# Designed miniproteins, single chains, continued (5), part 100

Each design is a single chain, and the fold is of that chain. pLDDT is the mean over its residues in the fold that is shown.

## One batch from the design tools (miniprotein)

Design m19673
Fold by ESMFold2-Fast:
Structure m19673 (fold): chain A 99 residues (1-99)
Amino acid sequence: MEEKLEELRRLLLEAGVPEDHVRLIVNAMQAVLNAKDDFDLEVAGAIAIIAVTTAMLDPSLTPEQRALLQAVRDAIVQGVDEKNPEKALELALEAARAH
C-alpha cells in the first residue's frame, strides 16, 4: 500500500499538481487506507474528496490538471461508496496513469 501511495504522489507531481495539494491528497488517502470501520471510511473518504476538490479550485491549474484531479476524485468516490479503500487507491492510480 505505501508503494501505491508513493506512486500516486509521484504521478500527481509529474503532472504538475502543486506539492501542497499532493501532500494533502496523499495524506487523506493514507487515512482512507487506515480506516477501521465503515464510519471511519466515510469520514476519511469525505476528507479525501474535499482535498481533491480544493486542489481542483486552485486557479493556477491547467484544464488538463483539473481533468486529472476530477478523475482521481471520481475514483475515490467509487471506492469509498463500494466500501473498498484499496480499490479507491487502485482506481485513483489508473486515473492518474491515464492522464
Scores: mean pLDDT 86

Design m19674
Fold by ESMFold2-Fast:
Structure m19674 (fold): chain A 68 residues (1-68)
Amino acid sequence: MKEEVEAVAFAVGTAIRMIGMQLDGASAEELEKLKEEAIKELEKYDKEIAEEAIEFIEKTLKKLLEQL
C-alpha cells in the first residue's frame, strides 16, 4: 500500500496545482504540460497503480478544460 498511497497523494497534489493554475488563467497548453510531467513521474510505479492515478489527473484536466 505504500506505493498506492504515494501515487494517490501525488495525483491529488497535481490536481490541486491544476486548479490553482486554472484560477490564475493558465492556458490549456500549460495544464497539458503539467499532466505530461505528472504522468512521467508516475511511470516509476506499477502499471495498475499508475493507471488509476493517471486517470484521476486526466479526469481533473478534462473537467477544467470544459470550463474554457
Scores: mean pLDDT 79

Design m19675
Fold by ESMFold2-Fast:
Structure m19675 (fold): chain A 60 residues (1-60)
Amino acid sequence: MEEVEELLKKAREVLEELRREAEEIARRYGEEGKRRAAILEAEGEALLRMAETVAKIALK
């Protein structure tokens, strides 16, 4: 267990929360909401991927 792994866990939790918020936005704003939700999810996933890469580099 390392500080970096704890940070990565938090990043995953934030991504899960963003996915839930994106779903609510899609429900409330209809067509436009769905487009924005998709962008938000893609950005969140990209951020998590970067956090995972940084964790792997720091672990080396």
Scores: mean pLDDT 73

Design m19676
Fold by ESMFold2-Fast:
Structure m19676 (fold): chain A 54 residues (1-54)
Amino acid sequence: MEKLKREAAVTFTAGALGGKTPEEVARALERAGYSAEEVRRAAEMARRGREWVE
């Protein structure tokens, strides 16, 4: 769980910097072997982690 949150935060941030949408990030995570539900949860955790760390 903690690893997913960190990887989601990194992937989401890198995606935003590269101009990727949340949908593009979700696709990349699915290709990496994450389920759709895990991807959605990871994206939410990334948003919360980023907001909290800021």
Scores: mean pLDDT 59

Design m19677
Fold by ESMFold2-Fast:
Structure m19677 (fold): chain A 95 residues (1-95)
Amino acid sequence: MSEEERREKALRLIDEVAQKVAEFMEKNKDNLEKEIAASLILMQLAVTKIGLENGMSLEEVAESLERIADFAEKNGMTDVAEAIRKAAEEIRKLA
């Protein structure tokens, strides 16, 4: 697998997690606190994606995702946190 293919796969994993967070927001749209937490997670995922596109290492991306997962867990978003951690683990394996 080329470095370009590894980065493309990492971008896809971030997009899959972002989709899962968006689905969580739709299910919780009447809960302002959960909407705010999910919106902050989406923003941080977008920043991580931009970083990856601009030369951030796969290891740094995985570390960023682990921090985002910790934030999700602290806000009671256990399934989202698990999905982000799984993505971080897969990206770390690509590094």
Scores: mean pLDDT 86

Design m19678
Fold by ESMFold2-Fast:
Structure m19678 (fold): chain A 58 residues (1-58)
Amino acid sequence: DLADVEARRLLAQAEIYYDMGKYEEALKLFEQALKVATDPEIRAEAEELMRKVREKLA
């Protein structure tokens, strides 16, 4: 599925920013991944990672 391939690419990029401490950039990419993703597992992973990054920004 092309949409889920794109979502995984966005998740990978977001995780790189998260590891670098760029939480605002990571959050935007996780949000984009969630909007594109159709696979429930990818959506759940994006939501969990968004939760973690929001805690860092709080």
Scores: mean pLDDT 84

Design m19679
Fold by ESMFold2-Fast:
Structure m19679 (fold): chain A 73 residues (1-73)
Amino acid sequence: DILKEFLAELSLREAERALERGDYETAVRYAEEAYRLGENSPSIQRRALLIRAEAYEKAGDEELARKYRELAE
């Protein structure tokens, strides 16, 4: 679904912006939305999981960061 993939890409961009400004909670929320919208795109879902892992790592949650990095494989 091209429309869902487009919306997922917008959510990924918002997640990356939140990550860059140190808003890790917002980055996780947008990454979760991108994962849901990108249900038929393995590349979008992988990118969403990696952004979520990076947000957890920068927030100091190494256990969750590792979990989401492993899910992205």
Scores: mean pLDDT 88

Design m19681
Fold by ESMFold2-Fast:
Structure m19681 (fold): chain A 78 residues (1-78)
Amino acid sequence: SAEELRRELERLEEQARLVVEMARQGRISPDTAIAALELIRDRVLELKEQSEALGDRELAERAGALAERVDAEIARLR
C-alpha cells in the first residue's frame, strides 16, 4: 500500500541520515558508508517505481529526491 511505502521511505531517509552522520564522526569507514548508502539507494529506486505504479506522484518525487541526495553523499565520500 502507499502508506506502507511511505513508512518504508521514512525509515530509509532516517537510515541514510544515520549512515552519513556515522561516517562524518568516523564511527564507520567511508567504504562501509558507501556500501550502506548504495543498498539504501537501490531500495529507494525500487520504492520510487512502486510509488509510480500506485499513482502516488508525491511519494515517487520524494523517493527520487532522496536517491539524488544519497548519490551526492556517495560522491562526496569517494
Scores: mean pLDDT 89

Design m19682
Fold by ESMFold2-Fast:
Structure m19682 (fold): chain A 83 residues (1-83)
Amino acid sequence: MEELIEKHVERLRAELAPKASPEAVEEAARLYREAAEAAAAGDRAAQALARARLLEALLRAGVIPEELRAEAEEGIAALRALA
């Protein structure tokens, strides 16, 4: 499990590195790891919260296209309601 999570975190860093600051990339990587670890533990509330925070971080970093902004904001609200 940990090895698979780390592989996905590395892929996320590679995808975001051309589009975001190093600080934003590391914040997204940390939140992705938190969400994946919560999922593995069966903690649905913690997973939902970490996923909401990840989407918020991606919106702040400007990596989500403007045409998807409303959908991302609705997703954040839905995930926070599950937490």
Scores: mean pLDDT 80

Design m19683
Fold by ESMFold2-Fast:
Structure m19683 (fold): chain A 57 residues (1-57)
Amino acid sequence: SAPSPAQLELEELLANREEELERLKQAFLDIGFDEELAEKIAEALLETELYVLSLAT
């Protein structure tokens, strides 16, 4: 049987979030930021996108 809808959605969200984080991190690394700084900026941007998306209802 499939996991609960909430668990499935959470797993998918986490997987997509990790992929998005890596994508953003790579973008900042390409600009010339250090790995640690790129990761922090990527996390901040992802959090901002999530915040904006939450406001969209």
Scores: mean pLDDT 72

Design m19684
Fold by ESMFold2-Fast:
Structure m19684 (fold): chain A 72 residues (1-72)
Amino acid sequence: AADPAKSPLEAAEELARRALEAAAAGRLEEAARLYLAAARLVLDHLVAQGRISAAEAEAALAALAARLAALV
């Protein structure tokens, strides 16, 4: 199956697409949650590649979550 075999970045793209669909439907809380899930996958991928530390990834995710919470 395509979905179970996809890369972390492809999984993040699908979550981001679902977040945009939720936002278009007026479901802003669901959109924010899905967008955060997509961001987590991208940050985890960067940690796995040695590009950033796990602490940097958690700090970036927390900052994004705070910004999204202010918009909802």
Scores: mean pLDDT 78

Design m19685
Fold by ESMFold2-Fast:
Structure m19685 (fold): chain A 68 residues (1-68)
Amino acid sequence: MPTKEQLEEARRSALELLEEAKKAGDEELAKLAEEVIKLLEEAEETGDEKYLEKAQELIAKIAELLAA
């Protein structure tokens, strides 16, 4: 089961990336960041770590794309 700390850290990362994507005008990256937020909500509701794992993978991908 994802811990509260893991969910809070991932949510902070997702919100930061969403703001950066919006400032950059990148609608596709903003949508991906919103998908991360939805995955984290599902992880909290279901307690299934696979949603947290998917969210973390997507966070890493968005961060890499924003850095390019």
Scores: mean pLDDT 81

Design m19686
Fold by ESMFold2-Fast:
Structure m19686 (fold): chain A 62 residues (1-62)
Amino acid sequence: GMIPGESELVTVRPGDTLESIMARVGADPAVFADLVMAANSIEDPAALREGETLRVPTRAPA
């Protein structure tokens, strides 16, 4: 892929949580939540805004 670590850009929908977004792209929240937060400068995963675009890693870094 163009980017290392295999990531997808996902738009937050109303009522989405970080966990639901990660599950939607096939990422395990228990494994990747910290990586997603770091990649998107998210301090509080509960404070996501609808319409925001997040980079979600779908695989662990190589």
Scores: mean pLDDT 68

Design m19687
Fold by ESMFold2-Fast:
Structure m19687 (fold): chain A 80 residues (1-80)
Amino acid sequence: MKDILRAIALVLRAIGLELDVELNKDDEEKLKKAIEEAKELIEEARELQKRSEEARELAERAIELAEKAIKKAEEILKKL
């Protein structure tokens, strides 16, 4: 259960990062910060994915959401 709860927390944080990118489209520094936070989240989720079979699917979902947030932020930054 502990690893599942940690994975759920990572999914919720990744959703929060995607929302932060959407709300801060005109703030270059906030977009850059969101990218860095998403990269850190991906590293944490990958470690969890490697060590916990129970949390693996949720950790993969957190990685997908964080990668989506990075892609959105980078596309916005490219247009600024």
Scores: mean pLDDT 84

Design m19688
Fold by ESMFold2-Fast:
Structure m19688 (fold): chain A 86 residues (1-86)
Amino acid sequence: SPLDKILELLEEFRRAIEAGDLERARRLAAKISELIHTDESLSEEEKGKLLALIGEALDAVNAGDLAKANEYIEEAKKLVEEAQKK
């Protein structure tokens, strides 16, 4: 499903951050955001929350706060998993 692809890319985003590959992390965040925007199964509220979490994760990475970035990624994963159950 499109949501499975978002979950896969969120895990790749986390791995890019842990590897210190900030350029790859930024590209993955952009791809994730595009998939969220174009997904027809997510509500506008769910899209807004997910996009905010991706932006906050990227801001945390740029600030060097990897722990906070990982918290936002885990929150995003939980939101996507809950959306899949509906």
Scores: mean pLDDT 85

Design m19689
Fold by ESMFold2-Fast:
Structure m19689 (fold): chain A 78 residues (1-78)
Amino acid sequence: MDEEIFKLLGEAQKYIAKAVEYLRQGDYEKAREYMKKAMELIDEIIKLLEKEGRFDQAQTLRNIKEEFEAWFEKKVAE
């Protein structure tokens, strides 16, 4: 379980890094693609945390996800 969460976090971080890199390059299509992949992995982690009864950690991740998505949409709109 913890190994699975750790692997998903690592993959999500890689996709976030790629999304930010493409955003910086002005490739908004690829930036959105990698952002979507990262957020799907974050959703999987949230589900695993909720299944484990770690509701506080799940809620914290959900809040971070929402803040990051809002930041990204604002940057794409610039």
Scores: mean pLDDT 83

Design m19690
Fold by ESMFold2-Fast:
Structure m19690 (fold): chain A 70 residues (1-70)
Amino acid sequence: SPSPEELELEIKEAMVRIQAGVLIAAGHDEAAVREALEEALALIRENPELPAKEAVELLRRKVEELEARR
């Protein structure tokens, strides 16, 4: 069985992935959302103390940054 820490990480990853799916469904650029998702997942894996809300906020900001680049 996973440790409490491993389970918490899985829940955080699931929350971030769900938010990425919501952004794609809302019409955001799929490539930008996928790149932002990879960055957000890396952040929570390297920073286990980071709340899921912070990772979701990073995901949203990164999508905005990537969509602003032409």
Scores: mean pLDDT 84

Design m19691
Fold by ESMFold2-Fast:
Structure m19691 (fold): chain A 120 residues (1-120)
Amino acid sequence: MVTLVESGGGTFPEGGSVTLTGKVSGVQFENSTVSWWREAPGGLMEYVATIFPDGSVRYAPEVEGRFTISRDVAAQTATLDMRDLRPEDTATYYYVVFGFRSDDPSRFVWAFGEGTQVTV
């Protein structure tokens, strides 16, 4: 069974910082692509960042220079380090994993966490 757990959400001051952590099990994490997406209070779904198995990263223009995505293969985690928080960063943040099942490498998985709320 694939499970995703998100942590680090809460209420933060403008100009503050927070680190969101996503952990996944049941996938080949070392070969997985992981992304963060967010849903704004108005229901708009926005791309935030991706880290690929080769270590390359992509950011949305709105967060580039402020947010950093990283991964720890040994811990099976990816983190989103969010700096210089703005009211516009208020959203529910979703950890998204695309990869292959650890019990069956022929089967792909794309899985979404349940979301973690960030309020600025």
Scores: mean pLDDT 84

Design m19692
Fold by ESMFold2-Fast:
Structure m19692 (fold): chain A 96 residues (1-96)
Amino acid sequence: ATAEKAKELKEEGKEHLEKAREAIEKGDLKTAEEHVKKALEKAKGLYELGDRKTAAEFYSEAYDLYSKIAEQQGNEELAQGLKERAEYYREYAKRL
């Protein structure tokens, strides 16, 4: 069912976001980026199923983590753009 699929995507997305945070804390930026990418894929799946609020929350968190990865890589301009994207989805989620 759609609700069951949404639950699976939420659990998987949350797991990838947590693993991305752990990888950032350990300085494993490659692993962190891979988990951010997976979390973004789960957010897209949720959005397509109509769970736009959870999708927006996942997008916000994933882009915030991606911003931190970019900062540690020395890409300050990319990091700023990703923070703006995270804030956009954070505000979008609040309005749902």
Scores: mean pLDDT 89

Design m19693
Fold by ESMFold2-Fast:
Structure m19693 (fold): chain A 55 residues (1-55)
Amino acid sequence: SADAEEGLRLLRAGRAEEGARLLERSGVPKDGVLQLVEEMGPELAAAMVERELRA
């Protein structure tokens, strides 16, 4: 979805809160996204979320 694509772009740009909000609209839990960003950084977190969305 457009929201998921924009959310991933925002995560990769270091705009974690905004990206997580858009990913939440696509059915990805916001808390889960923010936790991944905290644990592994925005680039790896975005890659993990993208894989889940494509599965």
Scores: mean pLDDT 83

Design m19694
Fold by ESMFold2-Fast:
Structure m19694 (fold): chain A 63 residues (1-63)
Amino acid sequence: SKEERLERIAKQFGVSPETARKIAELIEESGGRVSGEEIAERTGVSVETAEKMGVMLVIEGVA
């Protein structure tokens, strides 16, 4: 399911499922316009983690 993919991605990057869900929501709300820097600022993850997770969430159809 979409939730199982979200939890798997969260574990892969060492973040909570709540944080991963917030990242997915930021991507969806912005229509993909949110930057890795903005995601990092809003969630507390590193910019590198934000960029890599964002790409994976989109590719796997979570965001």
Scores: mean pLDDT 86

Design m19695
Fold by ESMFold2-Fast:
Structure m19695 (fold): chain A 86 residues (1-86)
Amino acid sequence: MTLVLTLKNFSDEQKQFYLKLAEEYRKKGYTVEVEENGDTLTIVIKNLTVEQVTGEILRAIGYELDGYDVEIKFEGDTVHITITFK
């Protein structure tokens, strides 16, 4: 499965957390692409297991419960998660 994480209006702490997450996946041998455009950070992680993608979905739901805007879209074997922090 491919995971596309799109983060908007993030703080420096939130950015550092997700950049660290991206590096951890890269260290585990996953293909990770990171792109920053203004207030938007996009992280693409390829060849994830269903369990790993489920963990990221649960994390995103946690942000929604904290009052942030979260959108989750499923397109074939690709999961798009968009989190808007502000």
Scores: mean pLDDT 84

Design m19696
Fold by ESMFold2-Fast:
Structure m19696 (fold): chain A 57 residues (1-57)
Amino acid sequence: SEEKKKILLHTSRTTRETAELYYKGSKEKTPEEEKRAEEVRKQALKSSERNEELAKK
């Protein structure tokens, strides 16, 4: 139980952090890449929130 919660929280955090770093890097590339990174960031945030909710159970 505790191991699963720890994994969910870690996965949530790293997923969001990775997407955020990708988004920051995309700002210096192309508008297309920035749009793609923004979409990935939004999906990562939703996934992160779902994992955090599951960890509370």
Scores: mean pLDDT 79

Design m19697
Fold by ESMFold2-Fast:
Structure m19697 (fold): chain A 80 residues (1-80)
Amino acid sequence: SALEEAFRAAVAWAKAQFPEEAARLEAMLAYYLERLAAAKTQAEVEAIAAEFAETLRTLVRDTARRRGLPVPEVPALPAP
């Protein structure tokens, strides 16, 4: 699905920004892909997508700030 592809692309982008966080980012991706697979309604898919986007943004922001790096712009996800 477009949303699953977007999750994979966003995590791949984040791994390129922070290679040392690759294992944590892959674990996060696996978790959210499993939640998408289990979702039964459009509302659940929308909630999962919003949570993924916020979790990724927070991880990227906090990691960059902790390392004294500029905060990169996280790629936007498509509407579910």
Scores: mean pLDDT 84

Design m19698
Fold by ESMFold2-Fast:
Structure m19698 (fold): chain A 57 residues (1-57)
Amino acid sequence: MAELEKLLKEFKEAWKAGDYERMQELFEKLRELLGSGQEAAKLAGEAIREAAAEAAA
């Protein structure tokens, strides 16, 4: 889903920038899109792990 991919990409960028307000906003949009806070948390956690790996490279 293009919207899901876009939200996850923006979430990773916000995390790398240390923009916690933007991260919270994007997480709420992700929850609305998925209809599940648990699924949103799982995907957000995966996005943070990917962003951390990219930052370490």
Scores: mean pLDDT 80

Design m19699
Fold by ESMFold2-Fast:
Parts: structure tokens; sequence; C-alpha cells
Structure m19699 (fold): chain A 55 residues (1-55)
């Protein structure tokens, strides 16, 4: 159902948001180069999730 799908989508968004927060928190402990690399990976994963949810 649409309601179940929305709940699953929200859960995936929440999980990705938590992972993104961990990347930011851990990235701040490394070098600027490491932070940029992790930030790029985070953006790519978030974009893929948004495309997947749109399909």
Amino acid sequence: SEERRREEEQRRLDEQGAENKKVVDEGSKGTPEEFLEKAEEMVERTERLLRELAE
C-alpha cells in the first residue's frame, strides 16, 4: 500500500541521514582530504537513494 511504502521510504531516509551524520562527525576527526572524500561518497549515496525512492 501507499502508506506502507511511505513508511519504508521515511525509514530509509532516516537511516541514510544517520549514516550521513556519522560521516560528518567522523570526517571532522580526519584530514580535510579525508573529509572531502567521505562527503563526496555521502552525497553520491544520498543521490542514489533519492533516485531509488523516485522509482
Scores: mean pLDDT 76

Design m19700
Fold by ESMFold2-Fast:
Structure m19700 (fold): chain A 74 residues (1-74)
Amino acid sequence: SVEDLIKKIDEAVEAYKQGDFAKAQALFQEVLRELKDKESIDKVVDLQMAIANNAPLSEIEKLAEEAKEAIKKA
């Protein structure tokens, strides 16, 4: 469901905050396997790239909200 996908995004960001990069990556891969909408996929990929590049937490949280909004809209 859309709610389950949003929960996985939140869990992935929380895993990242705790230093569990493997768990964060696995959760993003699960979300990406379920998405079919290009806008939602692009927003989740942007979030993954920000995390991979150690972007500021404020940017990561902003991208997470954008990804969740795109998923809700799809």
Scores: mean pLDDT 85

Design m19701
Fold by ESMFold2-Fast:
Structure m19701 (fold): chain A 58 residues (1-58)
Amino acid sequence: SAREEAERRARAVLAAAGELARNRGLDTITPEIMEEARRLAEELGWDVEAVREAARRL
């Protein structure tokens, strides 16, 4: 469903954003981090696990 897909996409973006912020020593998720997380999640087909692992390496 559209709701389940939107929820999955949101989870992928938030997973990436958290890892990116952590790697950069940020105490909050900024709009710039959120934009980078969205692009990464989209490139990896919104796969939460793949997105999290890729973001950890950045």
Scores: mean pLDDT 86

Design m19702
Fold by ESMFold2-Fast:
Structure m19702 (fold): chain A 66 residues (1-66)
Amino acid sequence: AAPEVDLREEDPLALAEALRALIEAMSPEQRAAARDFFVATLRPLLTHPDPRVVAAARAALALLGE
């Protein structure tokens, strides 16, 4: 169960995929406003040992122009 999403990194793949989908659905203006938060959250995932997590994080960061 994923109760209350209390910033738990128990499932970094699900987090990366959720953030990618959220950013993809946002307007360019909304992405710009939230960019610093998303970049700070996604950057550590680029060093994750799971290539799926890295791929999802990279896709999300590309949507932010990083």
Scores: mean pLDDT 74

Design m19703
Fold by ESMFold2-Fast:
Structure m19703 (fold): chain A 105 residues (1-105)
Amino acid sequence: MEEKKKEAEENLRKGDRALLAGDYETAISYYEKAIELDPKNADAYLNLGIAYLRLGEFEKAVEYYKKAIEIDPKNADAYRNLGLAYEKMGKTEEAEKYFKKADEL
């Protein structure tokens, strides 16, 4: 279990570097490997959602942010990013609801 978690952390870090470089497709590949190795890593789902959001894949971003929240319900960043995704989809009431939840955490 520890070896898989370390490999998951390495893939998460590689994904983060790709995300910062604007290589969203490479970031997605690394984050998918991270969640395969550690399916309870909320940060991997959050960052996978961010990569999809950057690509304009708002429905996929929402899906992965919701998975991050299921794993870590106190993750304010996941709620804030979920709000941003709904805002980009034109769903203003849903966006406001999730921004409020983020601010309450």
Scores: mean pLDDT 86

Design m19704
Fold by ESMFold2-Fast:
Structure m19704 (fold): chain A 64 residues (1-64)
Amino acid sequence: EAEELRERALELARELARAREEGAPQSVIDQLAREIEELLRRLSRVAGGRAAFETMLEVGRILA
């Protein structure tokens, strides 16, 4: 479950980065960002703060 949450967060981060590059509506970008935030909070509860923090850094790197 923890690995599945991590993989999903990274996949959504790549989708968000692509949506921004392709000029998707702000509402779509905001929705993807909210989903990523929810997955990271859930990952923190399931796998602990370190796993969530490392995943958050990878998400940030994808979005930079």
Scores: mean pLDDT 83

Design m19706
Fold by ESMFold2-Fast:
Structure m19706 (fold): chain A 64 residues (1-64)
Amino acid sequence: SAADIPALVAQLGDADPAVREAAVARLAKLVSTDEAARQALAGVATHSPDPATRAAALRALSMP
């Protein structure tokens, strides 16, 4: 749900790739029903200093 978005966004930068992939999948599902998820992912994709985190956000946006 929308309440999970901040936690899922934080998980996009997790050290564990399994946690990152789970966050990508969950956020991709939320993008179809929640505009806040799309806006949060767009922000991460454009502004995160970590290239891997930006790539994860772009994947979530492109895989709905």
Scores: mean pLDDT 79

Design m19707
Fold by ESMFold2-Fast:
Structure m19707 (fold): chain A 60 residues (1-60)
Amino acid sequence: SKQAQIERLQQLLETLKDTLKLLEDSLKKEKDPDMIERLKKMIEQAKKVIKKLEEEIKKL
């Protein structure tokens, strides 16, 4: 059903938001410039995926 699809996407969204929080926490503690750069790119990518997923859920 459409409701089951929305619930599944909302669960995925929660997982992605948890992952984003872990990445942001890692960035605050990181001292290696190369790793800081990688974490920033991962955070930016995660934010884009979250935004697209939220927009898709709203369209359903």
Scores: mean pLDDT 86

Design m19708
Fold by ESMFold2-Fast:
Structure m19708 (fold): chain A 58 residues (1-58)
Amino acid sequence: MKELEKRREEMKELVKNKAPDEKLAEEAAKAIVEEFPDKVSFEEAKKKLLKQIEEEKK
């Protein structure tokens, strides 16, 4: 549980430092997989997050 909160804080730091979209999606996917390991694979979560980021930039 504390690990999930740590990952969320790390994501905020990446956003603050203007990290590239791929890095943001990767960190977000890791957090999702940690919370729902039986429901979502890392690859699926990362793919969906990258798609959302790209759509928002259009």
Scores: mean pLDDT 67

Design m19709
Fold by ESMFold2-Fast:
Structure m19709 (fold): chain A 66 residues (1-66)
Amino acid sequence: MKFRVETTLSVEQRTGLILRLLGIPGVEVKQLSDNVFEVETTLSEEEAEKLKKWLESIPGVKVEEL
C-alpha cells in the first residue's frame, strides 16, 4: 500500500516523523519535497490502515492513498 503524506510541520517535527516511520518494519519513505513524502508499505491491509489513521491523527499532516 502507498500513501502520499503532506505536512505543514516544522523541520524538527518532520524529521521526527520520518525517523518514526523508518523505524516501522516494512515501511519505506521517499521524500518528494520539503513538505511531501511518499510512504510505501509491505504491511498487511489491517496494519496499513492503522498506520494511515495514526498519520491522519497528527496535526499538520494530510494523507492520501495512492
Scores: mean pLDDT 81

Design m19710
Fold by ESMFold2-Fast:
Structure m19710 (fold): chain A 103 residues (1-103)
Amino acid sequence: AEEYFAKGYELYQESKYEEAAEYFEKAIEEDPNFVKAWVLLARVYAEMGKLEEAVEYLIKAYELGASEEEIRAAVASLSEEEREKIVELLREKGYEELAEIIE
C-alpha cells in the first residue's frame, strides 16, 4: 500500500492527477484503512473538478479518522467557489460536521 501511495504522490506533485488517482486507488485496494490515500484521492479528484467524487472520498477519509488539518489540506488549493460547492454537497448528504471543518 505504501509503495503505491508514494508513486501516486510523486505523480500528484507532477500534476498527473488521473495517474495519481489510479495509484491511490491501488493503495486503498491493499489497505482500505489507509487514511492518507483516501485524503489524496479526495484532493486529486477535487483538482480535476470532480467535486461529487471528491466529496465521497473526503467522507470516507473523515469516517476513518482523518484529522481536521488533513481534511482542510485536501481542499486548500481550490477556489472559494469550488470549496463552497463541496460544503453544499456535504450538507446535502447530511455531513454537517465535515462541512463546518471546510467552511
Scores: mean pLDDT 84

